# Designed miniproteins, single chains, continued (4), part 101

Each design is a single chain, and the fold is of that chain. pLDDT is the mean over its residues in the fold that is shown.

## One batch from the design tools (miniprotein)

Design m15724
Fold by ESMFold2-Fast:
Structure m15724 (fold): chain A 61 residues (1-61)
Amino acid sequence: MEEELEEARKKAEEEIEELAKKATEEERKQAEEEVKKHGIDDPKEKKLLLASLTRRAEALA
């Protein structure tokens, strides 16, 4: 029961994130390319940057 609830929650979060990504995917891709050009290829830093951009775009939308 709890696992089913947890899975439903994660699925809903993924769908919300996917919708937010589609709204700003171009900005996310451009930012990620910029990070690579500067040599910032740390997975943690890249994820934080992309997450921040996604949240920012979602708040602005």
Scores: mean pLDDT 63

Design m15725
Fold by ESMFold2-Fast:
Structure m15725 (fold): chain A 63 residues (1-63)
Amino acid sequence: MAAQLRAEADALLQRADELREEARKYIELGKKEDSFTYTDKAVELYRAAQAAERRAAELLAAL
């Protein structure tokens, strides 16, 4: 049980790091293109990363 939850939490944290990296790229594109579309995409990706991190923390806390 604990090992499974730990593995899922680790996968979520890895995915969160990937989402944060992608969000930073969209922030730079938004600034370069002067476009709300890229900035909005970056915000969505950042929120997804934070949601994944919170989920991982919940799983670890449930141990």
Scores: mean pLDDT 79

Design m15726
Fold by ESMFold2-Fast:
Structure m15726 (fold): chain A 100 residues (1-100)
Amino acid sequence: AAGEEAARAAYEAGLAGGGEGGAAAGEEAARAAEAEGGEAAARAGAAAAEGAEKAGGIEASMAAGAAATAAATAKAAGADREGAARAAELAAEGGRRMAE
């Protein structure tokens, strides 16, 4: 339930944000991780990448995927929501550079 809603929200955030959807996707992945679900966070990351790819192509997809993965990893390591969001922002920037 929580994982499915997080995945849907992340997908829609990716679609709406296009190349800028990475941070929003990371936030949703952090919420999924907070709900005690590494699998849920991974699903949210994949959904965000799919949504972003549809709106902004490969560059947006890589940014969203990197952001979601970083947020989930930070939460798993014990970071709070703000820490996970910051990790997502940094990873999204890295993903954009790698996609160029």
Scores: mean pLDDT 64

Design m15727
Fold by ESMFold2-Fast:
Structure m15727 (fold): chain A 109 residues (1-109)
Amino acid sequence: TKEALEYYRKGLELYFELTAENLEKAVEYFKKAIELDPNLSMAWTLLGMSLALLNRLDEAIEAYQKALELDPNNELARYSLLVLLGEEVEPLHITDLRAYLEKQLEKEL
């Protein structure tokens, strides 16, 4: 939904600030996006990434697993989960994370 995307984008802006306070706020915005559109795999991925940066590792793992359940081809969620689990994984070469995330979002819509 349009409202879910608005919450996702607000969360994303806060995520890129990379402070604990803004990551906690990003978590809340991604949760609101998911509440409105639970099938939005990218919102689950960014929720996981925000939770991982906050050292909420069990919650981050659950979020990544949900993202992959919704979209098994979600490379960012798969890579992020494997890194968090300490698995050896081929690096994701992303030169512009913001542009990458917008492109992945367009594929889900």
Scores: mean pLDDT 83

Design m15728
Fold by ESMFold2-Fast:
Structure m15728 (fold): chain A 70 residues (1-70)
Amino acid sequence: SMALERDILLALGRMLLGIHRSIAPRMPKEEWIEELRRDAERFAEWLRKQGFEEVAEELLREAERLIEEV
Protein backbone atom coordinates (compact mmCIF):
# COMPACT_ATOMS: atom_id res chain seq x y z
CA SER A 1 0.00 0.00 0.00
CA MET A 2 1.33 3.42 -1.04
CA ALA A 3 -0.35 4.99 2.01
CA LEU A 4 1.43 2.60 4.41
CA GLU A 5 4.77 3.18 2.63
CA ARG A 6 4.25 6.98 2.90
CA ASP A 7 3.54 6.69 6.65
CA ILE A 8 6.65 4.54 7.23
CA LEU A 9 8.91 6.83 5.16
CA LEU A 10 7.59 9.97 6.88
CA ALA A 11 8.20 8.28 10.27
CA LEU A 12 11.79 7.49 9.21
CA GLY A 13 12.27 11.11 8.14
CA ARG A 14 10.94 12.30 11.50
CA MET A 15 13.33 9.92 13.29
CA LEU A 16 16.21 11.50 11.33
CA LEU A 17 15.04 14.99 12.39
CA GLY A 18 14.70 13.77 16.00
CA ILE A 19 18.31 12.57 16.00
CA HIS A 20 19.44 16.00 14.72
CA ARG A 21 17.27 17.73 17.35
CA SER A 22 18.91 15.63 20.12
CA ILE A 23 22.46 16.71 19.10
CA ALA A 24 21.67 20.44 18.62
CA PRO A 25 22.91 21.47 22.14
CA ARG A 26 26.22 19.59 21.61
CA MET A 27 27.60 21.28 18.47
CA PRO A 28 27.99 24.77 16.91
CA LYS A 29 24.70 26.07 15.48
CA GLU A 30 26.07 26.78 11.96
CA GLU A 31 27.57 23.25 11.70
CA TRP A 32 24.33 21.71 13.06
CA ILE A 33 22.20 23.56 10.45
CA GLU A 34 24.57 22.44 7.65
CA GLU A 35 24.46 18.77 8.80
CA LEU A 36 20.65 18.77 9.18
CA ARG A 37 20.01 20.40 5.78
CA ARG A 38 22.46 18.04 4.06
CA ASP A 39 20.86 14.91 5.55
CA ALA A 40 17.28 16.15 4.95
CA GLU A 41 18.09 17.12 1.31
CA ARG A 42 19.72 13.72 0.61
CA PHE A 43 16.79 11.80 2.09
CA ALA A 44 14.30 14.04 0.21
CA GLU A 45 16.12 13.43 -3.11
CA TRP A 46 16.01 9.66 -2.51
CA LEU A 47 12.27 9.90 -1.62
CA ARG A 48 11.57 11.79 -4.88
CA LYS A 49 13.39 9.09 -6.87
CA GLN A 50 11.12 6.47 -5.19
CA GLY A 51 7.99 8.51 -6.15
CA PHE A 52 7.27 9.97 -2.68
CA GLU A 53 7.34 13.69 -3.62
CA GLU A 54 4.81 14.74 -0.93
CA VAL A 55 6.82 12.98 1.81
CA ALA A 56 10.00 14.72 0.57
CA GLU A 57 8.29 18.15 0.69
CA GLU A 58 6.87 17.49 4.18
CA LEU A 59 10.29 16.36 5.48
CA LEU A 60 11.97 19.52 4.12
CA ARG A 61 9.25 21.73 5.69
CA GLU A 62 9.70 19.98 9.06
CA ALA A 63 13.51 20.38 8.83
CA GLU A 64 13.19 24.16 8.28
CA ARG A 65 10.71 24.43 11.19
CA LEU A 66 13.23 22.59 13.41
CA ILE A 67 15.95 25.09 12.41
CA GLU A 68 13.63 28.00 13.39
CA GLU A 69 12.91 26.36 16.79
CA VAL A 70 16.60 25.92 17.74
Scores: mean pLDDT 86

Design m15729
Fold by ESMFold2-Fast:
Structure m15729 (fold): chain A 60 residues (1-60)
Amino acid sequence: AIEIIKELLEEYVKNNKLSREEIEVLREILILLSKGDIDGALELLEKHFPELAKKIKEKL
């Protein structure tokens, strides 16, 4: 689960130009994932990157 989320996040970052604010949110998401807080990471994803969150949930 966590590995798939990280792979999808890395692909999104490579293919999209992100603002400073978006990068800061992604850092928070990665920190939550490193702690095993998948639910917290998904909540932030839904708030700031809803389309990406939907794709991730479909892969889980």
Scores: mean pLDDT 77

Design m15730
Fold by ESMFold2-Fast:
Structure m15730 (fold): chain A 57 residues (1-57)
Amino acid sequence: GTRVTRTEVIPGVFSEEEMAALGAEYAAALRAAGFTDVEVRLEQVGDNLRVTVTATV
């Protein structure tokens, strides 16, 4: 399979709880779409949330 990485930026300030919930939702959606080896990294960078997804298609 092909290993792919995408980064999205969401404006706003998020709590650790909100980030954990978002990460779980991203991982679940990608697995449901047929991706494997799904990794989701979320990082608060000032007033923006950086979401980096790495998965195999």
Scores: mean pLDDT 85

Design m15731
Fold by ESMFold2-Fast:
Structure m15731 (fold): chain A 94 residues (1-94)
Amino acid sequence: SEAEKLREEVLELMRESVREGLELSEKHSMEELAEKGEEILKKNPMTPEALRKIAVYFNAALAKAVEEKLPYLDSPSIKELIEEIEKVKEELAK
């Protein structure tokens, strides 16, 4: 169905975003990720490509925060976001 095709496309985009984010989190500090994210926001127009890059850096920062056990991870909103990411990971793992 059309809904199934859309779901697969969304999962593929999420998979790539998570994969690239994890790779960046291993190579960069939180400060470096923030600086790179700011550079993308300032130097790229708000295109689908720019939004994709922002998502990648957001996932990288989140992965780094989880690894470093930063205090704001205990907030309800961040916990809900982590739960949503884990749902996507489980869907991709099947």
Scores: mean pLDDT 67

Design m15732
Fold by ESMFold2-Fast:
Structure m15732 (fold): chain A 93 residues (1-93)
Amino acid sequence: SKEELVKRAEELGKEALKIAEEKGYSQNDIDSLKKIVDRALKVAKEATPEEAERIVEGLQDLVEKLKNGEDVSTSFAALALLTVGVEIEKELK
């Protein structure tokens, strides 16, 4: 259900931020990550179930890459594209 997807996205967002803090990311990097996570969660709450599922997948990939110390650029790009699209739609209302 969409409610389960939103809850999963919230859990993954919190985990991503915790891992970044534990790995000693700079405050500027943590603030940037938080901004992306906050936008992804906002989009997930108002998105279609299919869009919410894609956001969950993007956050899962982000968490896994953070745990492994891998490049997160593709995860950031995917989440940013989804969040920007929904924000543009909202500003037009």
Scores: mean pLDDT 76

Design m15733
Fold by ESMFold2-Fast:
Structure m15733 (fold): chain A 85 residues (1-85)
Amino acid sequence: KAAKIAKIDEVIEEAKKAASELPLPISMRVNIHVHAMRQDMKAAIEAGDWEAVKRGVEGLIYNLKEFGIPEEVVKRLEEKLRAIA
């Protein structure tokens, strides 16, 4: 469980770094959103709710694409997130 949470934290940090290249209003929204998703996914992992973990992974990937994070970065993060679920 702890190892899976650590992987989520790595993905969140990479997403925040990528978002820092975006305009400030968008980068702030990304930071708020990824922190909220981190808390939800952490709770789901601790509860053993793998359906909620899978929904969280899909939602996070979708939102990173919508916020304009570069496709190559999103693809790399998607591979890391898919390995958790």
Scores: mean pLDDT 77

Design m15734
Fold by ESMFold2-Fast:
Structure m15734 (fold): chain A 92 residues (1-92)
Amino acid sequence: MKKAEELLEEAVRLAREAAEAALAGDEERARELAEEALRKIEEARKAGASEEEVKRAELEMAYYGALALAELGLADREEVEAAYERNLAELE
């Protein structure tokens, strides 16, 4: 993997872990993981990630956060899934 791609994959993984921590009620860990994910996005940009690559990773990160909100009853899962699909299609 290119360094930029590896950093984007790490950001997405950290965002998923943040969503899982939030669902488990560990707000402090969720916040720390989310902040680390954002740092990895910034590092990926510095490493030469394209706007499209960064946008795709950001959409996937947002999707995991939105799915966590849906699990808590604060968002509609169907709308979250539809929004993610629409946003991905716009990148292609």
Scores: mean pLDDT 82

Design m15735
Fold by ESMFold2-Fast:
Structure m15735 (fold): chain A 66 residues (1-66)
Amino acid sequence: MKITPEEADRIATRLYLEGVISPEEAEKLARILVETGDGDKAVEELRKAGFSEEQIKAVEEAIKSL
């Protein structure tokens, strides 16, 4: 499933409001999700970008909820 810019923004905003990521991480997360367009590729890029395994797990759960 391709992740739309609107879906990426919703995921990033939700995780920021839940205290999982910072505002700077939220912007970076939204960009990675849009650029990859794929959950598995996004997870790999997030690991390379220095996101924690806890943050990555929260992103995976958010993508499953789309």
Scores: mean pLDDT 81

Design m15736
Fold by ESMFold2-Fast:
Structure m15736 (fold): chain A 61 residues (1-61)
Amino acid sequence: DAAAFARELAYRRLEPILGPAGAEAAAGMLGKDVERYGLSREEAEELVRRGVESALRNAAL
């Protein structure tokens, strides 16, 4: 399930940046987008990668 994969990957990668609550919320939204647009596992992984890049940019020291 590409959506479940995206949620797990997003949570693991975003938790160190956003904290547990923020990572759970972001992972939930990304999973819903994967389901809404019928994304493949490869497209879901790219979506998560871009989300992580955005989070890092906004949280820069």
Scores: mean pLDDT 83

Design m15737
Fold by ESMFold2-Fast:
Structure m15737 (fold): chain A 67 residues (1-67)
Amino acid sequence: LSEEGIASLAETVRTSPAVAEELRRRAAASEDPVRAVALEVAADLWEVAAENSAAMLREAGVEPPAP
């Protein structure tokens, strides 16, 4: 992994929980059921991206930042 790749993965691990929480809050406030489902799916994808990013960092010998 490049230094920029490591930094990008670390940022994903750090920011994803807050992004997922905000998307879930927006889903709960949505009057459109299709939009609500899309926001929930987006939140799930951010959580999966954080998990995969943490795994890639560990494989590269880098400790992922705290969740």
Scores: mean pLDDT 82

Design m15739
Fold by ESMFold2-Fast:
Parts: structure tokens; sequence; C-alpha cells
Structure m15739 (fold): chain A 75 residues (1-75)
């Protein structure tokens, strides 16, 4: 298992999510999956990190959807 690859992919999707709603949605899905896996393994540090990411991405997606623009044009 290469969690480092999954966390790297998440970082890239978060960066792309600033310019693309689709990338932000993919980041949200991946972050939720990684948070669940971390909880199953008892990795509390990563659970906290992924929960923070989930909250921030959800808020950015909400603003993007309400205004019909990518997050980079709203922030």
Amino acid sequence: MKESEETFELSLLIQQGLYSEEAAQKALKLARELEKKARERGDEENVKAYRFVIKKVEEILKLSKEHGKPPSELL
C-alpha cells in the first residue's frame, strides 16, 4: 500500500480544484475515501488532516456552485 501516492494525488487535485469544479469534486471524493481508510487503520493524524481538507473543499465547491464560476475566480 502506497499512502504517499494517494496523498500526493490528493494534493494535485486540490491545486487543480482551484481552477476546476470537477477537480475539486474529485479531491473531495478522494479525501473522504482516504479519511475512511485512515480511521480503519487508527491513523488519527491523517484523519484530522483529511477532515480539514474535506471541510475546506466542500465550502469552496458550495461558493463555486452558487456563483457558477471556478473557485479561483471567487477567492
Scores: mean pLDDT 73

Design m15740
Fold by ESMFold2-Fast:
Order: structure tokens, then sequence, then C-alpha cells
Structure m15740 (fold): chain A 55 residues (1-55)
């Protein structure tokens, strides 16, 4: 399971792939990390920017 420590290891510009786990969500498409909050990550997907909650 993804943890807060994993979020702390990520930075804007990092790439994510279809099938990657973000908390309890599996990504359906490749994307890029746009911003990181204390318990959130916003990922740019082909259709839209989506905010995921982790922890």
Amino acid sequence: AMSKAQLEGWKPGDKVKAGDKIGNVTLGADGEIVSIGKNTVTIRLPSSDVTFYVG
C-alpha cells in the first residue's frame, strides 16, 4: 500500500504509469505528478488533472 513516506519521495515532474497504485486507486493511464500535498498528490492524466488522497 502507498504510504505518506512514498508521497514524500515524489516530486512535481515525476512520471507515473497505467497500473500504478495511488492509495487505493489503480491508474488507468500514464501521467505526470503536478503537485504534492501532505496527504494528496495531483496527477496530470491525458483527460484531466486528478487529485488522489493517500493515508
Scores: mean pLDDT 73

Design m15741
Fold by ESMFold2-Fast:
Structure m15741 (fold): chain A 50 residues (1-50)
Amino acid sequence: DALARGVELFNAGDLEAAVAAFRAALARDPDNELARTLLEGAEQELAAAA
């Protein structure tokens, strides 16, 4: 599952891959608020790391 993979990547610090995985999860289920929240969190962490 892309959502579970995104969480693993986020915890590993691979923020770019985590964003891609969460986007894939949200594309499959656009109503998945958890995927949207995790995507926003990962994008914020990636922006802070830049």
Scores: mean pLDDT 81

Design m15742
Fold by ESMFold2-Fast:
Structure m15742 (fold): chain A 78 residues (1-78)
Amino acid sequence: SLPGEEIVERVVSALLRMKAEGASEEDLATASRVVANALRDVPGAAEVLRKVAEELEKAGLPKAAEVLREEAKRLEEE
């Protein structure tokens, strides 16, 4: 697998599991902020967050996707 691909798969799976267990989009947006903070020092974190956001948008989670895109932008401005 490409570097970062495993992290993308793990994060997407975790957030989709939260949705399946009854989490609201607000809960998922909050979890997405926590994930972004946890990955901030990981090489390629901004690209990982953008890929997770794309998968979440496809899964019908636009609020969580928006949070991840904003966090990715913040990491790229450093």
Scores: mean pLDDT 82

Design m15743
Fold by ESMFold2-Fast:
Structure m15743 (fold): chain A 102 residues (1-102)
Amino acid sequence: SVVTVDPSGQERARLAEALRRVFEAAGLTVEATEYLDAEGRWIVDARVWTADGELLWEGRLGTPEPLTVAHVKALLRNMVDALARAGRITPEQAAAARAALA
């Protein structure tokens, strides 16, 4: 994997899009958003929703330096692991999501 700082957030958006496609088969929506908070920290938020709008998982990672692809991938791996542990995705869906994050 390549570690890259993308100030436009486009690379992080592409990672979120890859996960979204994998989770569509499970009836789940994934969203990842990058922003600068009021304290000057670089934040990535990731959320997972059911088709009915129920929030299943939410996580956040923040750093005083600009976020890297590695930071985003770490947060998204935590999300996949949590959903698999909770039985919200199948082992096959978890494997496909982890492959998309490699």
Scores: mean pLDDT 75

Design m15744
Fold by ESMFold2-Fast:
Structure m15744 (fold): chain A 60 residues (1-60)
Amino acid sequence: MKKVAIVVSDDREEALEVARKLEEEEGWEPIPALSSQRELALALAEELRKKGYEVEVIEL
């Protein structure tokens, strides 16, 4: 089962650092999103869960 982490942040450098750690240390596939895209990120999370993915939404 694939693991997906949606990282919500307006700081791109901070989001990339967190995404790298999640991918390298815990095997999560990171998807970056802006704070203005939070509702879309939550909708994407639900769609991915329906397809059998484990999904977490992380706000920075």
Scores: mean pLDDT 78

Design m15745
Fold by ESMFold2-Fast:
Structure m15745 (fold): chain A 62 residues (1-62)
Amino acid sequence: SKEELKELILRLIALELRKIGLEFEKELLKEKGGPEEKLKKIEEEIKELEKEIKELEEKIKK
């Protein structure tokens, strides 16, 4: 239905915005020479978001 598609699109947008925010935070931490542990955690979160985004994109395209 159109409502289900709308919910999937809104969720996709939210995940993509979260990923952009994490990528920005990662770059700021690199610039500051920040804690390697925090950098690794952000990289893990980005990978998890990329997986969720890909799964949602596949659902939307069907």
Scores: mean pLDDT 84

Design m15746
Fold by ESMFold2-Fast:
Order: sequence, then C-alpha cells, then structure tokens
Structure m15746 (fold): chain A 72 residues (1-72)
Amino acid sequence: MVRSGVIALNSGEGLPPEEARARLDALVAAGRDELVVVVADREPGAPIKVELVTLAADPEGVARARALIDAR
C-alpha cells in the first residue's frame, strides 16, 4: 500500500520555506513512499490557483520537492 505525505507550499495556508523543508525531511524519515506537494498561487483579484504535484519519495522526487520549496 502506497503511503503518501503531504507538503503545503505557499500563500495563505502554505508552510514557510524553512518549515516546508523540515516537513519534507520528516516525511522522508517516516518512510513515506510518495510526496504530494500542494502549491497555491494567489493573484490579486483572482481565485486561488491550486496545483498538486505528486512525486516519488526517492532521491529524485525529494530533490524536485526541494526545488519547488526553493522556487517559492
């Protein structure tokens, strides 16, 4: 059974970058098989645009998740 861990990034309800990195490290340490990165972008006067990025909890997926955190 696949075990997913969720990381919320950005605007309003998102974690700050330092806390998002700590959350990522905790999910990797907990042995999660999959990471779901929630990216919420808000433009003034527009509805919140939410993107879900599903990544494997392997070294490549972890590196991609870190890149998403660093891009915010």
Scores: mean pLDDT 67

Design m15747
Fold by ESMFold2-Fast:
Structure m15747 (fold): chain A 107 residues (1-107)
Amino acid sequence: MAALTERIAAAANALVKLARAAGASDEEIAAALATLTELVRAGAAPEEAADAVVARMEAAAALSAEQRAQLRAAALELARAIAERYRALGTTEPGPVAAGAPPALQP
């Protein structure tokens, strides 16, 4: 978990720096990050979540093709890291666990 948390933090920081350099406000960045997290949590593909973030940033700031590509790459890395975290936390290991019926001893 620690390495994954570090990866999420690094990817989030990269995305924030790129978005701020492109002229997005902290409010727009926070909204985009919330949207990305919600989409990933809902089971959307990382690429779909990344594209949603880029679309929000394009609405807030005029992006060059290079800025769009950089933002998409950063958003994609963040989406992948968050997806891995949710998968790891939400994975129910299919173990050979038989649900024991309560011992109903009828005399």
Scores: mean pLDDT 74

Design m15748
Fold by ESMFold2-Fast:
Structure m15748 (fold): chain A 91 residues (1-91)
Amino acid sequence: EELAEETIRLIRRAADILAANPDDDVSLGVAQVTFAVAITTERNAGHLDIARVVSEGADRLLEAARKGASPEEIQRLADETIARVREVAKA
């Protein structure tokens, strides 16, 4: 599934940005846009379940980053979101 792999790549990119630049408003904005691209692409493809998983994961990752979560916590949430995307995409 080429689209699911693209979505996973975008989630990892957003998480890496947040983990590398804690408490940075510019990094939060870049990550938010990156998640929005992934969510919109999945919605446009009709993959509403994947779009929902990414949206929920994005909300959790962005909230954690705004609260000053550690890089380890941010990556843990990203790994959880990616696992959920893979599960739904393979069902």
Scores: mean pLDDT 85

Design m15749
Fold by ESMFold2-Fast:
Structure m15749 (fold): chain A 79 residues (1-79)
Amino acid sequence: PSTPLSPLEQAVLRVLAKGPKTAEEIAKELGVSRGTVRRILDRLEKYGYVLRYPSPENPDEILYRLATPEEIIERLKKL
């Protein structure tokens, strides 16, 4: 279901606008728990705003980044 983004979801997106980050890095920048950030990242990924991928430097570490306009359009074509 469509719901407006919460202030904390918007804050996570602003942090990711600076570049790809781990959930822990986002949690440190926003001063919230890693668990809270992971919940928000899961929702933003489901909405198509954020992509997750294994870090090139450490495959056990997950990086998150903003979806490009092209990636959002590609996702919308499947709906």
Scores: mean pLDDT 77

Design m15750
Fold by ESMFold2-Fast:
Structure m15750 (fold): chain A 103 residues (1-103)
Amino acid sequence: ALERARELLERAEEEVRRAEELLAKAKELKEEGKNEEAKKLAEEAIEEAKRAIELAMEALRTLDEVEEVTPEVRELILRAIALALRAIGVELDARLLLKEIEE
């Protein structure tokens, strides 16, 4: 259970980092007037963010099966919540960016 949660969180962290990088580049491209390129990267950021949310949520479900909350379990739960919130933030920002491009 704990090892699986750590593996899921490591993967979630990689996906959220990629989503954040894609969103940052999409915002830069929009400022340059490259709306088609910005749209593609924003859509990619949403997909990476969704993957990160799924991984973080699976990690939380895995940790919920642990009968005793140790300091290590607490740290992993907080990491999963933090990663899910970061990924949700990226998805929301990317959707807002897409709306601005299409309006």
Scores: mean pLDDT 87

Design m15751
Fold by ESMFold2-Fast:
Structure m15751 (fold): chain A 85 residues (1-85)
Amino acid sequence: SEKAKALREKGLKIIDELEKQNPEYGRKVKEAAERTIKEAEKRGDLDGGYSAVGMAAEELKKLADQGKFEEGVKRAEEIFDRYLA
């Protein structure tokens, strides 16, 4: 859906900004997001996978904005892992 595509695009932009600020953590989150997108495409569940990427990125941004950078990354990874399970 258009809404899911927008969530994916917004989420990936947030992750790209994170990678500019903290390349090590940003790369890990980006790799997890890419695995999630690939699995969603394989399953034919683009809406679910793209929504998971958007949700993970929003939670990451929310915690990073509070200075809880490491916690934000952990939260994003948990969301991706939950989708991939």
Scores: mean pLDDT 81

Design m15752
Fold by ESMFold2-Fast:
Structure m15752 (fold): chain A 84 residues (1-84)
Amino acid sequence: NLKEVEELAKKFIEKAKEVAKKIEESKSLEEAEKKAEKENEEAVKLGKEMKKKAEKAGEEGKKLAFETLKEAQELIKEAVEKFK
C-alpha cells in the first residue's frame, strides 16, 4: 500500500526536521546528540517501518523510501555543518 509508505515518509521527514532543529539550537555536537536523542530514536523507528512497508509496496514504494532517506540525511548534514 503506497499510501502507508507516503504517510510514514511524511512522519519520518517531520522527525528529521525536529532532529535538525535541535542540532541547530545546540552549542556543540555533544549537546546536540543529547538534546536530539528522543527525536532521533523516533525517527529511526519510523524509518524502519517505512522500509518494511516500502518492501511490500514494490518498486514505487522502495524508490519513495530511498528518496525520503536521502532528504532526511541532507537535512541532518546541513544542521551539523553549523559545527564545522
Scores: mean pLDDT 81

Design m15753
Fold by ESMFold2-Fast:
Structure m15753 (fold): chain A 67 residues (1-67)
Amino acid sequence: MEVKATEKDKEDLKKLVEKLLKKGYITEEQAKEILAIDDINKAIALLIAYVMDKIAEEFEAELEARR
């Protein structure tokens, strides 16, 4: 089977980005940046990086701020 970036892959990525934006895991600017990337694999990698960074920042900030 052909494994290539297709409109369906881009739609799935867009839906995932929208869900993560709605849940507050990424910012609106990060969502736009991810969706502007032509290479879907790079877009997914950036999305994962932003989500992981947000989770790490939130845990660290919560630990410091909860005093």
Scores: mean pLDDT 74

Design m15754
Fold by ESMFold2-Fast:
Structure m15754 (fold): chain A 59 residues (1-59)
Amino acid sequence: MLEEVRERAEELVEKGVPEENALWLAAIEVILRQAQKQGIILSDEEVLKLAEELVEKVK
């Protein structure tokens, strides 16, 4: 998960997204993608909390 967030954030930065915003967007996207693969429905609040944890761990 952490490596996927870093890779996706790097792609977003290459597309012109600011680095910190790219990390947040990448974390949210990876969380939603993993939840969909496992058939889990996450609330917006749960996604935000998990994204915050991932961004802190990637820093």
Scores: mean pLDDT 80

Design m15755
Fold by ESMFold2-Fast:
Structure m15755 (fold): chain A 100 residues (1-100)
Amino acid sequence: SELIERAERLVEEARRLYEEAIELLRRAAELAAEGKHEEARELIEEAERLVEEARRLFEEAVELYREAGDEERAKRVELEAEILEGLALIWRGITLLLMK
């Protein structure tokens, strides 16, 4: 199905963006621990932009899977998005705590 193929491409792109965001947040936490708070903030801001973009792509993919009648994949992708957002929030929280 063209809808499923489009959804799969969006999921792959969203995963890449979340992986990049989490890596930036991990680096931000390391910088914050070293007292490099301005550099850490810049990485947090970049990561937040990537998370927001990834969220949009995941939401579009979920809609496409549902239009294709693939409710199982739609639910799986929703769960994956929640897990990845949770990981990003944890790393962001760690970084902000280290900046206090």
Scores: mean pLDDT 87

Design m15756
Fold by ESMFold2-Fast:
Structure m15756 (fold): chain A 57 residues (1-57)
Amino acid sequence: SSDIEALQRQREELLRKAEELEEKAKNSKDPLEATKLLFRAMSYRSEAWLLEKRIQR
């Protein structure tokens, strides 16, 4: 359905943002900045997981 398609696009966007932050963390010379980027990425992955649960219903 169009609703499921919208949730899938939203989930894909959140995962893309998480991957981008994770890549920035890998390239960071500052361990503290890298850690902050990874925590933000984890937040996006958690949001994507909640959307996945809704899609599975």
Scores: mean pLDDT 86

Design m15757
Fold by ESMFold2-Fast:
Structure m15757 (fold): chain A 80 residues (1-80)
Amino acid sequence: MQAEIDEGVARIALAVGKLLASKGELEEAIELYERAIELAERAGNRELLAEALEALAEVLEKQGETEKAEEYRRRAEEAA
């Protein structure tokens, strides 16, 4: 089913994004987190969406994008 495929790909994107973020590849991690957010939304998986939004907020905060990080954290709380 499409939603299950999207959820699976979102989980992989989130996992790879976290690995890249741990290595300091913040821009690449952001791209993967954005993809994970899109796929989690399409799959209707609110827990996965919240995890992806929270991960993106953490990377944005590390880049000094504090206002954007706060917005994504708020969205994560609303998704959960």
Scores: mean pLDDT 84

Design m15758
Fold by ESMFold2-Fast:
Structure m15758 (fold): chain A 74 residues (1-74)
Amino acid sequence: LEEKAKEAEEKGNYLEAAKLLAELGKKYLEEGDYEKAKEYFKEAVELAGKAEGLSEEEIEKGKKKVEEQVEKVK
């Protein structure tokens, strides 16, 4: 899954890469690895934002939101 996400990103398929990274984040969240879950969710938000043409400020806000959501789950 992680390998497929990197391949999609390298090909410029940011939406597909974001989807795969979000799946990785969910997997690690379910396993209780909150640090990896936050990392992958933030990467997914960044790539999705790039695909949608969002500003860096909007992407950073999105990253903070997913980080807070993961921290809420303890």
Scores: mean pLDDT 78

Design m15759
Fold by ESMFold2-Fast:
Structure m15759 (fold): chain A 75 residues (1-75)
Amino acid sequence: MELRRQGEELLKKGEEAYKKGDYRTAAEHYTRAGLLYLQAGDRQSAGVAFGKAREAMIKAGESEEEADVRLQEAL
């Protein structure tokens, strides 16, 4: 399960960035993790990752609408 393993790695990198207050970098890593989980067929993990990406985008200064559009575009 290469894609899922890559998704887990990116999720961890996102968590590290988020803990440092680097919300923009966290959002990027979480978004990539979600996309990899979707490619692996893991919709549950993808949903969690995209939810974390949305939270990080909002904390980075994006509006709720901007975050939602950005995630929709990534699909």
Scores: mean pLDDT 82

Design m15760
Fold by ESMFold2-Fast:
Structure m15760 (fold): chain A 65 residues (1-65)
Amino acid sequence: SAADEVLARTQARLAAIDARTAALLAAETDPVRQEIIAGSGETLRAALEVATRRELEAIARREAE
């Protein structure tokens, strides 16, 4: 279904964000830069979760028609 495709895409994107954040954190020794990297990862995750919720709501409304 369209919803299943959205969920699969979101899971892949979240995994990519987590992997990138972990790699950057593993390479960084400065605490301030570590906080910036971690914060950026959290911001991207939150934005993707909001976008996914809205897309799923739009699909549900369209399927109810």
Scores: mean pLDDT 87

